# Designed miniproteins, single chains, continued (4): the designs that were tried, part 105

Each design is a single chain, and the fold is of that chain. pLDDT is the mean over its residues in the fold that is shown.

## One batch from the design tools (miniprotein)

Design m15872
Fold by ESMFold2-Fast:
Structure m15872 (fold): chain A 103 residues (1-103)
Amino acid sequence: ALTQSPASLTAAVGDTVTINATASSDVKGKISWFFQKPGEEPKLIIYNASKLAPGVDSRFSGSGSGTNFTLTISSLVAEDEGTYYAKNTLENPVYGQGSKLTV
């Protein structure tokens, strides 16, 4: 399973925020990050822990290895408001519980 921290956070436009995901065992870098607006399908933003998905703004970055992973969003805009999910894509893919960002 993946545990995300924090479960909810509030930030201002222009801020930088970080969201962490912790896995119970080594996921060999097979972590993806998704952004979901209410009522929409999750959109891929980061794959393989640190690779930016095509068409995604460079304000998003991912880092980490082993069991600890971080999503960083710099220069926040209002459109970044929503829920961010980490997903383990190695074996038996699972989502974390989500982190709700209010801007």
Scores: mean pLDDT 83

Design m15873
Fold by ESMFold2-Fast:
Structure m15873 (fold): chain A 58 residues (1-58)
Amino acid sequence: STEEERRRRAEELRRRFERVQEEARALAESDPARLPEAQRLLEQAEEELRRVASELLR
């Protein structure tokens, strides 16, 4: 059903965000100077993905 498709897309988007989080965490661990950049990208991506996921789930 279309409900299954929506859930799948939302899950895929969330997984992409989680990958970005892990990548940023690894980057910060390797180079703490990049922590502010990683944090900013994460917050921006989180807000965007949260909005898209909410729309898809509703």
Scores: mean pLDDT 74

Design m15874
Fold by ESMFold2-Fast:
Structure m15874 (fold): chain A 65 residues (1-65)
Amino acid sequence: SRAEALRVAAENAEELGMKKLAEALRKAAELAEQGNFKEAYLTAGKGLEEEGNLEGAKGAYEAAK
């Protein structure tokens, strides 16, 4: 599921010490579990952008459309 993919991404971010990104991705997963996919991917995209992962952020923003 989309929520599960975001949870896995959050776990990977946590393992890499990217605590703020992990928090953003966990919040995105919660939004996706609620069916709010647009807000979920916007939240994930902002977290990725703040971490400097511009390619990941672009992908997340595209998924939010």
Scores: mean pLDDT 84

Design m15875
Fold by ESMFold2-Fast:
Structure m15875 (fold): chain A 64 residues (1-64)
Amino acid sequence: SMAELEARAEAIVAGIEEALLRLAELLGLDVEKVEKQLEAQRPAMLESFLASMKAAAAERAARA
């Protein structure tokens, strides 16, 4: 369902955000600045992943 795809896209974006913040810590970057940049980009990331997941689901349905 659409709701399941949206929930998965949100989970993926959250996982990427956590991984990038951890990497920023390890690299000695300004974690607070990175967090603000990720928050600003979050809507675009969610839209991009949701669109990709919808396309993948359509391709799988077409091959089944």
Scores: mean pLDDT 83

Design m15876
Fold by ESMFold2-Fast:
Structure m15876 (fold): chain A 102 residues (1-102)
Amino acid sequence: SLEEKVAEELKRIYDARKAGASKETLYREFADAVAALSGDPALRDRLLETYRWLEENKDDPAAQAGLEELDRMIDAFAEAGELYKKGATPEEVVRALEERLS
């Protein structure tokens, strides 16, 4: 199901973060999860292009603020992924994520 696919992507973000993965790796997993949630696979590439631009311009305060917002979003996604790893249903995981983004 879509919810199962999303929950698995969120779990990957949690597992990667727990393992101390790089920000680049976490953002790639984040982009995959957002594309799955939206049902728009083109969002993955657009988000990766946005991240690349922010990283290239991180000496700009606006780009730095964008990276900090992405870090907060990744935290929310990882926390939802932790719920799945602890036995929450895919539907509960997706609902928890949507509530955190509201």
Scores: mean pLDDT 84

Design m15877
Fold by ESMFold2-Fast:
Structure m15877 (fold): chain A 65 residues (1-65)
Amino acid sequence: SAEEAVKRLKEAVENGDAEAARKAAEELNKLADEGKVTLEQGEEAALAVANSPSKEAAEAAANAE
């Protein structure tokens, strides 16, 4: 679900796990393409990436497809 993808993305970028951040962002982007992500969920994901203590994890999430 979008909620689980946002949760995984937040955990990954906070822990500096670039691979997990990329995977979670990929899943969230796929769900967004399907219309399954709310505005609030998208904003929460964007804020988590912007506020990440890990530049590598934030970069991986930003470059996910």
Scores: mean pLDDT 80

Design m15878
Fold by ESMFold2-Fast:
Order: C-alpha cells, then structure tokens, then sequence
Structure m15878 (fold): chain A 70 residues (1-70)
C-alpha cells in the first residue's frame, strides 16, 4: 500500500518534530489511520516504513514502530 502525498508529508513533519520523542510512537498514528481506511496493518506499515526512513528515522525506531503497530 502507498501513502497519499498528504499522509507522507504529515509523517515526515511528525518525525522531524519528534526529536527527543519516540519516533516509533509518531509512526504508529499513520499506520493506525491507514488501517482504519481499509489497509491491513502489514500494508500500512509497508507504506509508512520507507517514508519514515527517508525522513531520517533510525532502523531501531522503525523496528519499534512495527512492534507498536502489531
């Protein structure tokens, strides 16, 4: 599943704003919203993780976000 441009921009801004906060927690909201929109959790996470990585999220934060989303 692919994020919309608005969802991708919101995620990037949220990760940038999350310096000192849990980037994993910030990623959980877009995953939840995509799941509410009819995507599976796996599909939602597959769309969120590459954009989070591009926005500067660490691989550790991405793994923690997967745990939160599960």
Amino acid sequence: AELSEAQAASLAAAIAAATGRGAATVMATPVHDLHEAGFSVEEAFAGVAPLARAAGASEEAIRQARDIAA
Scores: mean pLDDT 65

Design m15879
Fold by ESMFold2-Fast:
Structure m15879 (fold): chain A 71 residues (1-71)
Amino acid sequence: SAKEKIAEYEKQIEEGEGSDRAEAHYNLGLAYYKLGEYLKAADAFGQALVTDPSYRREEVEEGFRKADSKI
């Protein structure tokens, strides 16, 4: 379920570092966006950029812009 996936990504954020943590933040952003939780999605995408600015920068920035545009 979406709730279980979110919990899993939150755990990956706690346990991971660098690009692994950035990936977890990015996946969390995608999950929140799909659920219509745009504020949480934008925050998660923002955290991915802060955690590792080189991790899929274009995709993460696009995700942030799309989520932000819905707030």
Scores: mean pLDDT 86

Design m15880
Fold by ESMFold2-Fast:
Structure m15880 (fold): chain A 64 residues (1-64)
Amino acid sequence: SIQQQREQVLQDGARRARDRLEELDREARRNGWSQEEVDRRKDQVLADVAAQTRQQLQQIDQQS
């Protein structure tokens, strides 16, 4: 169903956000970033994942 497809996209988006935030944490440790830099990068990761998730949801809606 469309509902199940939307739920899967949201779950996949949440997983991608977690994976990218974990990678960002590793990069922050490697580069010795300040907390302000880490926060800025986290906001960018979340914005990117949100944009990708929104696009995928729009594609599902257009196919319906």
Scores: mean pLDDT 84

Design m15881
Fold by ESMFold2-Fast:
Structure m15881 (fold): chain A 84 residues (1-84)
Amino acid sequence: AEEYYNKGLELYKKGELEEAKKYFEKAIELDPNFAKALENLAVVYAKMGEVEKAGEYLKKLAEILGKDHPETIKAEKRVLEAIL
């Protein structure tokens, strides 16, 4: 899972959003509770204008970590910042 996440993160930093999405999805297929992959997948969906999908992954993250967890709060802020 971590190898796919790291590849997705590299692609995300280069602006390759569709490819980054695929790698983050592969990471969560292997580890459904991979919080960092869920966070970054939500951000990628938000940057692509898929606000409903971004919300679904934020909800999954909150279910795993808790709504008040620092990583959940950080993910919500990043998604809001990514929305046009």
Scores: mean pLDDT 82

Design m15882
Fold by ESMFold2-Fast:
Structure m15882 (fold): chain A 61 residues (1-61)
Amino acid sequence: DQAALDAVEAATSRAAKLVQEGKYDEAIRLLREQADAADPETAAMLRKSLVLIERYAAEKA
């Protein structure tokens, strides 16, 4: 439970840094890879963040 939250925080922090640098495709790929490798609970949390970043990247394209 706590480990899942810590993993989500680490992944989303890395993705946020990539977004700040304008590397939207890298951020999206990172979150997709983490979600695909995670348990269903962690994957659901990561995919929620992924949807927000994908929407933001599409707007910026």
Scores: mean pLDDT 77

Design m15883
Fold by ESMFold2-Fast:
Parts: sequence; structure tokens; C-alpha cells
Structure m15883 (fold): chain A 92 residues (1-92)
Amino acid sequence: ASPEERERIEREILEALAVMLLSVARLAMENGAPAAEAVPLVRKALELAKESGDKEGLERVIELAREVARLAEELGDRETAEEILEMVREAE
């Protein structure tokens, strides 16, 4: 594979992993897991999205992270929601 094709594949993998981590966090919370357990998953997802170098992919991951924060707040965990929103702000 060409270096350009390799970079494209690596970017797609990082973005897919980031989305998967946020999906796992959301599903866990919807099934009664503590919202605080989503924090390391959100942090890793944002790190992977940044590493991908794709602005559109990062914006998508940021939007999904905001949805996780909203769910945490709806579940009564405002402290976790605020922590996730701070991570999102730092990623922008």
C-alpha cells in the first residue's frame, strides 16, 4: 500500500475506535453503569480523534461526547457531565 493509503486507513481506524468507545460508554450508562465510568472512554475517544488529524472526524466525536455528557446529566451526575464538557472544550 502507498504511504497515503496507509495514512487514510490509520485515520479511519482511529475514528472508528473513537466512535466505538463512545457507543460503549452510552450503552453502559443506559444499562445502569455509573456515568463516571464513561470518563476514561470519552478521554480516549477524544485523544484518538485528535491523533487522526481529521477535523470533520474530531467534530463528530466531540458531538457524540456531548451526547454522553447530556445523558450523564439526565441520570443526575452533573459532576461527570461537567468533566466531559471540559474535556470537549479542551479538544476544540
Scores: mean pLDDT 85

Design m15884
Fold by ESMFold2-Fast:
Structure m15884 (fold): chain A 65 residues (1-65)
Amino acid sequence: KKEANKKILEIEIELGMELIKIGVESVAKANEAGEPIENTEKYFEEYKEEVEEKRKKAEEEIKKI
């Protein structure tokens, strides 16, 4: 099932790119607020639900393969 493995890899890459985007946005929010990098966790918490949703969608797509 080489095609199935390719689809799984594509889903994993897409998820990775989305998570990187969220990470960049959380850092940008902290910088705009003038807070140190150590406080980025506060802004990352705002994305916890979105991260979980993206992970679940990726897992569901993989299960369909």
Scores: mean pLDDT 75

Design m15885
Fold by ESMFold2-Fast:
Structure m15885 (fold): chain A 97 residues (1-97)
Amino acid sequence: SEELRQKAIDALESFRRYLRHLAEEHPEYKEKFDEFISFLDQAIADLRAGKDIREVIEELEKFLKEMEAKYKDDPLVQEVIRSLKALIEKLKELVDS
């Protein structure tokens, strides 16, 4: 569904803007948040190129597992991960409806 694809793009773009703003407020986290932003940029590009939404969700879930392991002891990064997990669950609900 093109409408579903656009909703997924809009959600990821909103989260990307949130991360950019958060990086401006916490410049010491810029490099860490740039990893998330780079991945979101790729996911958005893939969705715009017509990649299957379910494949993009699977790639997002794999990325989050890597970030959870890498930044296990970072409370702010863990908060970002929890927010992104909530977004992924909403995308899964949209795909399965």
Scores: mean pLDDT 87

Design m15886
Fold by ESMFold2-Fast:
Structure m15886 (fold): chain A 72 residues (1-72)
Amino acid sequence: SQMEQALAEAEARGDEANKIVKQAKEVIELLKEGKYEKAKEISTPEIVRAALSLAEHEGLEQEIIDKIKEFG
């Protein structure tokens, strides 16, 4: 069924979004640990956007927010 395939694709997109959020949280954690090189290596534009949104929403230190912006 076309509807069953569309639901499976929507679930896969949800999983991808959850993966991006998880990777964004990992970038923030690496930055908090001062592991800037490693944080930069795993950062894609989509992960950087998610990390910036999360950091600003949670009110993280300006230094961390500025480092995320340097990756985008």
Scores: mean pLDDT 77

Design m15887
Fold by ESMFold2-Fast:
Structure m15887 (fold): chain A 65 residues (1-65)
Amino acid sequence: PADAVRQALVDLGKPEHAPEIAAAVEASGDDLEAQIRAVTEKARELGLSDEDIQRIVEAVAAAHA
């Protein structure tokens, strides 16, 4: 999931936010719901839009499939 976060942020043109969001996901363990919560909370803290947050969430969910 952390690598999916890094790739999603590169695709969004915001790679500078990838380390902090990826670290939050890694700290959440293997639970998808906890990882989605961590992405949402950290990305909002960093000022990302709801559209950008949704794209990152979709990338994390896809990495679990």
Scores: mean pLDDT 80

Design m15888
Fold by ESMFold2-Fast:
Structure m15888 (fold): chain A 60 residues (1-60)
Amino acid sequence: GREIDPEEIARAFLDMVLALGKSAGLSKEEILEWVERVGKQLGASPDLLEEAKKRAEELV
């Protein structure tokens, strides 16, 4: 089988959301909401979603 990790794809998209949100000057709360929405749409694990939310809080 192919070694494609869906979690890695989700992580890359969440990293993009974090970078774009910070670059656009979004508030921590706006970035957190966007991260949660994107993570849910991508089927990200609860662990990955928590990691992304923690990073969003640290970016502001």
Scores: mean pLDDT 76

Design m15889
Fold by ESMFold2-Fast:
Structure m15889 (fold): chain A 119 residues (1-119)
Amino acid sequence: AATVTESGGGTVAAGGTLTLTASYSGIAGAGAVGWSRQAPGQPLTGVAAVAVDGSETGAAPEWAGRVTITSDAAAQTATLTLSDLRPEDTAVYYGGAAGDTGDLRTGAVGPGTPLTVVA
């Protein structure tokens, strides 16, 4: 079965940096790994994504300059580093991975990892 698990959530002070890791397995031909977030009472929004081969990265405009994402295809992980954190960044963060074919049945989304930013 395709799976994604997240690690590295927790509590961090405002202005701090935090690293989140998504580990994926059982996804034949994984093409991309991405991160999304959902704050309490808010919709799910995108944060950043990276091609598994590391050829391309993208970030949502509100995260530009405050996020980096890297891929390690051999380890089947993607690492998201969030910097200059603000209380508004408090949310559950979800890792997801998708196959090259665009078939969502080959992809998976993790259960989410909470991040709390304290002023």
Scores: mean pLDDT 80

Design m15890
Fold by ESMFold2-Fast:
Structure m15890 (fold): chain A 68 residues (1-68)
Amino acid sequence: MELEASEEEEKKAKELIEKVREGDEEAVEEASKLAVELSKKGQIRLSVELSVAILDYAVKKVVEKKEA
């Protein structure tokens, strides 16, 4: 059905997720681009995992900036 991501794509996605969790803005941009590419290739699970990491980062940034 859906193609599994290559080992290189899975490794890159995991590395980007870790960096995004640590607040690396460059990694957020790379993760966003990779998520779109993986989605277009039909590798939906990995694309979703990247998107969730980006959303968690965005939520934390919004909460931290509000009303301190």
Scores: mean pLDDT 75

Design m15891
Fold by ESMFold2-Fast:
Structure m15891 (fold): chain A 65 residues (1-65)
Amino acid sequence: ATSLVGALLRIMALAIEEGKSVRVERRGDTIVVTVEGLSPETVEEMREILREASERTGLRFELVT
């Protein structure tokens, strides 16, 4: 789903599957997602999820790896 909650749950699931934690912060209309040590493939998938969520919600997303 392209709801904010749905997108964040998908991202958390991907991070947990690789044994990593994720930090999420909201700054106005920007959602900052921080996660370290993920595979490049998982990072690319997260970027696609966030791009879709941005288009549907009008929020900006920043992925910090």
Scores: mean pLDDT 80

Design m15892
Fold by ESMFold2-Fast:
Structure m15892 (fold): chain A 74 residues (1-74)
Amino acid sequence: SEAEEYYAKGKELYAQGKYEEAIAHYRKALELAPDYAEAYYNMGLAAEALGATPAAERFRARALALDPDFEAAR
């Protein structure tokens, strides 16, 4: 799906240390699939890498709200 394509591109950008660009692609994935828990979680990781800890915590909380078992499974 298009959401999965944006998510995959976001992960590539994250691996390259391009955290702001990764977040932009995760946001596009979430526009297409608002319940994409993995996109929220990885957006939290990218925000944390940028030093935006309060934003990172909010994104991770949203991921867990969408999928309560997410961190236990991953």
Scores: mean pLDDT 84

Design m15893
Fold by ESMFold2-Fast:
Structure m15893 (fold): chain A 76 residues (1-76)
Amino acid sequence: NEEIQQAVAALEELGRLAGEKMTETIGEEVGKEVRDKLLQAAELVKQNLQKGLELGEEIMSEIMELVQKKEEAAAA
């Protein structure tokens, strides 16, 4: 299915870009974790369409919380 292949490729690319940007802006540790979580989401979409989408949403929520906590810690 071309749509699933495109979604997986997009998530892998987002993982790479997000990891790079987070490393540049917040730090290497956060960049690595963000990249790893997005790559995990891509793998889940590939293996199980319905479950992958649900878990991808959870992973994105976790990434957003991680970024917010690091920004708050840097501001404090």
Scores: mean pLDDT 69

Design m15894
Fold by ESMFold2-Fast:
Structure m15894 (fold): chain A 55 residues (1-55)
Amino acid sequence: SLQDEIDRIQAEIDRLTRQLLEAVRAGDSDGVARVQARITELVARLAALEDQLRA
């Protein structure tokens, strides 16, 4: 279902947010950029799915 997909994406964003904090703490600028890009993609996908769920 759309709700199940939304829940999975939210869980993945949570995991990536933890990785982002670790990369920031380590001073890993490349890692920060890569994780940020992935989070941005997932947030956009989440917004599209939430819009579809409300339709």
Scores: mean pLDDT 87

Design m15895
Fold by ESMFold2-Fast:
Structure m15895 (fold): chain A 60 residues (1-60)
Amino acid sequence: APVLDSESREGQIRALEEASKIPETRELAEELLKKMEAGEEIPASEAAALALLAIAVEVE
């Protein structure tokens, strides 16, 4: 498996974990995390949602 895909997926999972700490983004983060745990590919629309979650969280 390509390392690049693993790094991208890990980054998305980390962003979702941080977003799940925020009540406003928690439910969406949990839904997307569930899909990734199931081994499903995230559609483009959900990838955009992941980007929005990552921006909304902006953890230091």
Scores: mean pLDDT 64

Design m15896
Fold by ESMFold2-Fast:
Structure m15896 (fold): chain A 101 residues (1-101)
Amino acid sequence: APSVTEQLKAVVRRFAARLRELARKHLSPEQYAELAALIDAYVARVEAAKSPAEVLEVVAAFLRDLFAFLERHKVSEETRKEIMKLVQDLQLEIARIIDAA
């Protein structure tokens, strides 16, 4: 069975892919490029993480930067709601993995 760290990395990879697809559909090309670069940087940091705690710290930092991005770019309320649903799904999947460990 995969380790807790490997399970958390898999969840983050799925979240990143879903967020990227949502961004491609709803954001301008310039906003998409900036968010895609942010996603790539944080995915690289998650892949380098050595423990569950390190993955969670990187995820927390990513969510802070994501929320700052949404505010800075005046992302629409409807797109913001869809992104927040993805964030809630991510948090629920993380909680499930940690609770089962």
Scores: mean pLDDT 90

Design m15897
Fold by ESMFold2-Fast:
Structure m15897 (fold): chain A 65 residues (1-65)
Amino acid sequence: SLEEFEKLLKEYFEKKLKELEPSLSEEQLKELKELYEEILKDALEKLKKYPERIDDAIKEVKEAL
């Protein structure tokens, strides 16, 4: 489902931000958070238009986790 994809992608981004937090400045961390929010928004909008791609997108995020 689209909701499952959203949750998995958010978890992936949160994991990446936590891993990078000690290596990045506050400004760099804020910019990365904003970039991830835009990527999430764009991905959700695309999958709403092409729901047949949702299962493949979920698989890709799970493989990246």
Scores: mean pLDDT 84

Design m15898
Fold by ESMFold2-Fast:
Structure m15898 (fold): chain A 66 residues (1-66)
Amino acid sequence: MAREVAERVFESMESQGFNEEEFIKAGKVLVTAGHLEIAEELAKILEEKGMKEAAKKIREIVKKAK
């Protein structure tokens, strides 16, 4: 499921010490690759973890890609 893939991406990046800018870049890569649902779920995870700005920016990218 898209949520499970997004959780795996988040945990992998968090364990490497990536910051909000790196998560925004990951969201852009996911959207460019056509993984809009995974990018949307990643944004939800980021919002839940308090990374509201990164979540907002990823959602804007997803919206523009539709």
Scores: mean pLDDT 82

Design m15899
Fold by ESMFold2-Fast:
Structure m15899 (fold): chain A 82 residues (1-82)
Amino acid sequence: SELEEIKERAREIYEEAKKIIEETIKNSKDQKVIEKFKRIEKGLEELLEMIEKETDVATARHYLLLMEHELKEIKKEAEKVK
C-alpha cells in the first residue's frame, strides 16, 4: 500500500540521518553543536513516530516531505562542522 511505502521510506531516511547525526556528535567537542544535533535527532524521531501512527496517506506524505527536507539540512549542517 502507498501508506506502507511512505512508512518504509521514512524509516530509511531516519536511519540515514541518525548515522550522520551520531557521527557529528561523536566527532564534536563543541557543546553547542552537540546540543543542536541532539535536538535535530529528537525532532526527526518525533516526525517518524507521527508517520508510524498515521492512517491518512496525504498527512503521512506531508510528514515524509518534512523528513526529506530535514535530511538535506542535516547533511548541509554536518558538512559545515567537519
Scores: mean pLDDT 87

Design m15900
Fold by ESMFold2-Fast:
Structure m15900 (fold): chain A 69 residues (1-69)
Amino acid sequence: ASMQKKLEEEIKELEKRIEELEKKIEELDKKIAETKDPQERLELEIERGLLGIEIGVLNIELEKLRKKL
């Protein structure tokens, strides 16, 4: 009943957060492609890597919640 609705809401929030992070990666990929400064490119690549790790963690949490449905 009420618990299943809360799980569905948590799943939607995680999916939304993952989509937002994926959009940020797309923006970073564009900046990386356009950047002529090797140091700026490295900094953007590090930021992209950190976002990738965050997406990975959120996907693990998403899988845990989906198993409870």
Scores: mean pLDDT 85

Design m15901
Fold by ESMFold2-Fast:
Structure m15901 (fold): chain A 94 residues (1-94)
Amino acid sequence: SDVFSKISELIKKAREKLAAGDKEGAAEYLKEVAELLKSLGFEAEAYRYYGLAYLAIGDKEGAAEYFKKAAEEAEKAGDEALAASARKLAELAA
């Protein structure tokens, strides 16, 4: 509960940074979300947030690579919906 509250607050801060035009600041908060998710064993979600962080700073190649990793980990976990979503994000980033 406490860790998920922290993740929600970091996502909110990332959105505030994007609204203010601070893309680098948004990317740092999104990376922190990814690190927390990874520490909890949510590998697919973690890679998805790394992808969003790279997309925020305009690194489309880096974003696509992380979205592909998110899809692979989601498939291994049996999360077909997350895998399909991550594959679509990888295609749109490329």
Scores: mean pLDDT 88

Design m15902
Fold by ESMFold2-Fast:
Structure m15902 (fold): chain A 92 residues (1-92)
Amino acid sequence: SLEELARKLLEENKAPVEEAYAAADSEEKREEALKYHEWATAYMIKELLEQLPEEEQKKLLEELAKTLGLKTPEEAEKLLTEKTEKYLEYLK
């Protein structure tokens, strides 16, 4: 799942999300930080996709849809877009 990818990246990435997670003194604050990391993960995947040729983008979206338990590559692309928009909104 995207949340599992976000958790793995949180362990490897000392970005602001890790600082927020470490500073959290409650479960609610930790869940908030994890959501931001999930959105950041979606943004990174979307940026990677946009650097690839169309054929490779299609294959990666199909694999992502399968990994996330989604029915179509279009659903995976929609999920990435929605999470990316949330990430960019929180960076304001």
Scores: mean pLDDT 70

Design m15903
Fold by ESMFold2-Fast:
Structure m15903 (fold): chain A 70 residues (1-70)
Amino acid sequence: MSEAQKLEAEGSLHVMAGTVALLAGDKETAIKHYKEAAKKFKEAAKLGKGEQKKIAEEQAKIAEKLAKEL
């Protein structure tokens, strides 16, 4: 797995953890996980190219919005 793919996987795991926290009613934990997910996706985007970079950038934007709107 490339470093970009590892960072994307880590970001996805943080999104899953944030969603589980939200379902449990823990907004604070969800915000922390979504912020970490956004950071990981931004790092993945810097290392990625073409379509992979675009996907990572879009994932980072979604994660940042989730963290800000909670």
Scores: mean pLDDT 84

Design m15904
Fold by ESMFold2-Fast:
Structure m15904 (fold): chain A 70 residues (1-70)
Amino acid sequence: MVDELLQLGVQYLNEGNREKAAEMYKRAAEVLLSEDPNSPRGFELLSMAYELLGDEEKAKEYRRKAEELA
């Protein structure tokens, strides 16, 4: 499940579709965070998704959250 979403995200990045790549990374993060609400990997994927969308503030916030939980 998560691996399939990550593969799709990478495929969309290779196509230049940053919006769809971000959607796939958000969905992968949601799966991880539904299993463990403190998943460092889940927050890392959210940070990557917001970087792709140009939302630097949210990307930094989720990056720090991932670091705190790692």
Scores: mean pLDDT 83

Design m15905
Fold by ESMFold2-Fast:
Structure m15905 (fold): chain A 74 residues (1-74)
Amino acid sequence: ARELLQQGIEAYQAGDLDKAIEYFTQAEREALRQGDLVLAAEALAYRATVLDEQGKHDEAEELLVRAEALGSRA
């Protein structure tokens, strides 16, 4: 899960926003499967950042709300 998060960050830094979203989505799914709410929240927050940069502000805000809720439970 954490390795997928790191791969997403690397894709984001390379400017590959679509690939970054794919890795962050995979990191969230794997983190939730493992019960790692903190890592799931991190993956959601990074995905929200990419969506915001793509102009999808409402979708980004929704993911940030979900990330905060998950992080607060860890």
Scores: mean pLDDT 82

Design m15906
Fold by ESMFold2-Fast:
Structure m15906 (fold): chain A 61 residues (1-61)
Amino acid sequence: PSWEEIDKETQLALSIIQAVIAEKAGDLETAREYYRQAADIAESLGNTELAELYRKKAEEL
């Protein structure tokens, strides 16, 4: 994989971590934004299934 793809994978992981931290803290607005960001990054990586998962998570919060 390219360096750009590796960087996006790292950004995806960080977005998920931030979303989970915000959700556990009760900051649902911040959690939604990070889950949406994770979905967008997953889609840019060609992982439509993962993108749908995180979009659904953001909508359910």
Scores: mean pLDDT 82

Design m15907
Fold by ESMFold2-Fast:
Structure m15907 (fold): chain A 66 residues (1-66)
Amino acid sequence: SAEIEKIKRQAESGLAALESGDPVVTAVVRADWGATREDLRELLRLIEEGRYEEAKRLWEEIVSRG
């Protein structure tokens, strides 16, 4: 669905930013999203496995932290 594709793009972008090693980019993602590398990897794994309801719930939890 369009919603899952949007979440996937945001998670991929955030994970790439956190894995870039740029401390400024990492600080922004952490402050805005409350997300960790492990959270974003888990989210992408759930999407890959077709567990879309669990992925949406995890995304809502991540967004609520930021």
Scores: mean pLDDT 73

Design m15908
Fold by ESMFold2-Fast:
Structure m15908 (fold): chain A 63 residues (1-63)
Amino acid sequence: APSLAEVAVRILGLLRRNPERVFSPAELARETGASVATVSRALDLLAAGGIVERTPEGYRLAP
């Protein structure tokens, strides 16, 4: 299984290619090949660091 750090890097790569797009955790799990649980944990850490933004619709790259 990919590490939390590997999943975070994959998420960031996807968001950087699609900076205007909002992604659900389930969509990011499909795109990265990781579990929803691991993706959610990575997103929480990235949001705490100010790198991604949580919206009512999902997550995007922070402005």
Scores: mean pLDDT 83

Design m15909
Fold by ESMFold2-Fast:
Order: structure tokens, then sequence, then C-alpha cells
Structure m15909 (fold): chain A 59 residues (1-59)
């Protein structure tokens, strides 16, 4: 999965860890396209900020 590879590269983690990050993001309601856009436009820090924000809003 190209998105898993992109996450692994962006965060500097293993493919197994990248799959977990992807699964967690999808569980928070992020689409594959939204995840790709966040990683490419805002990098790992921007992605993490968006994930935290959505987690707070879903609580």
Amino acid sequence: DELVEEIAKTFGVSLERARRILENAKSLGFSDEEIRRLLREKGPEGFQRAAVRRHILSS
C-alpha cells in the first residue's frame, strides 16, 4: 500500500508501525485522501496535530 509506505517514510518508522498509524487515523474518520494531503502539505507534525484535534472533537 503506497500510503503505508508514505507514512513510514514521513515518520521514519517501520511499515508495521505505519500500518498502525494508518488504522488509527481511519478509526478517527480520516479518509485516505485526507491523510495523503496532510502528510504532503503539513508533514508529520501537521498530521499529528490534526489527529489530536479530531480525537478531542470525538470525545
Scores: mean pLDDT 78

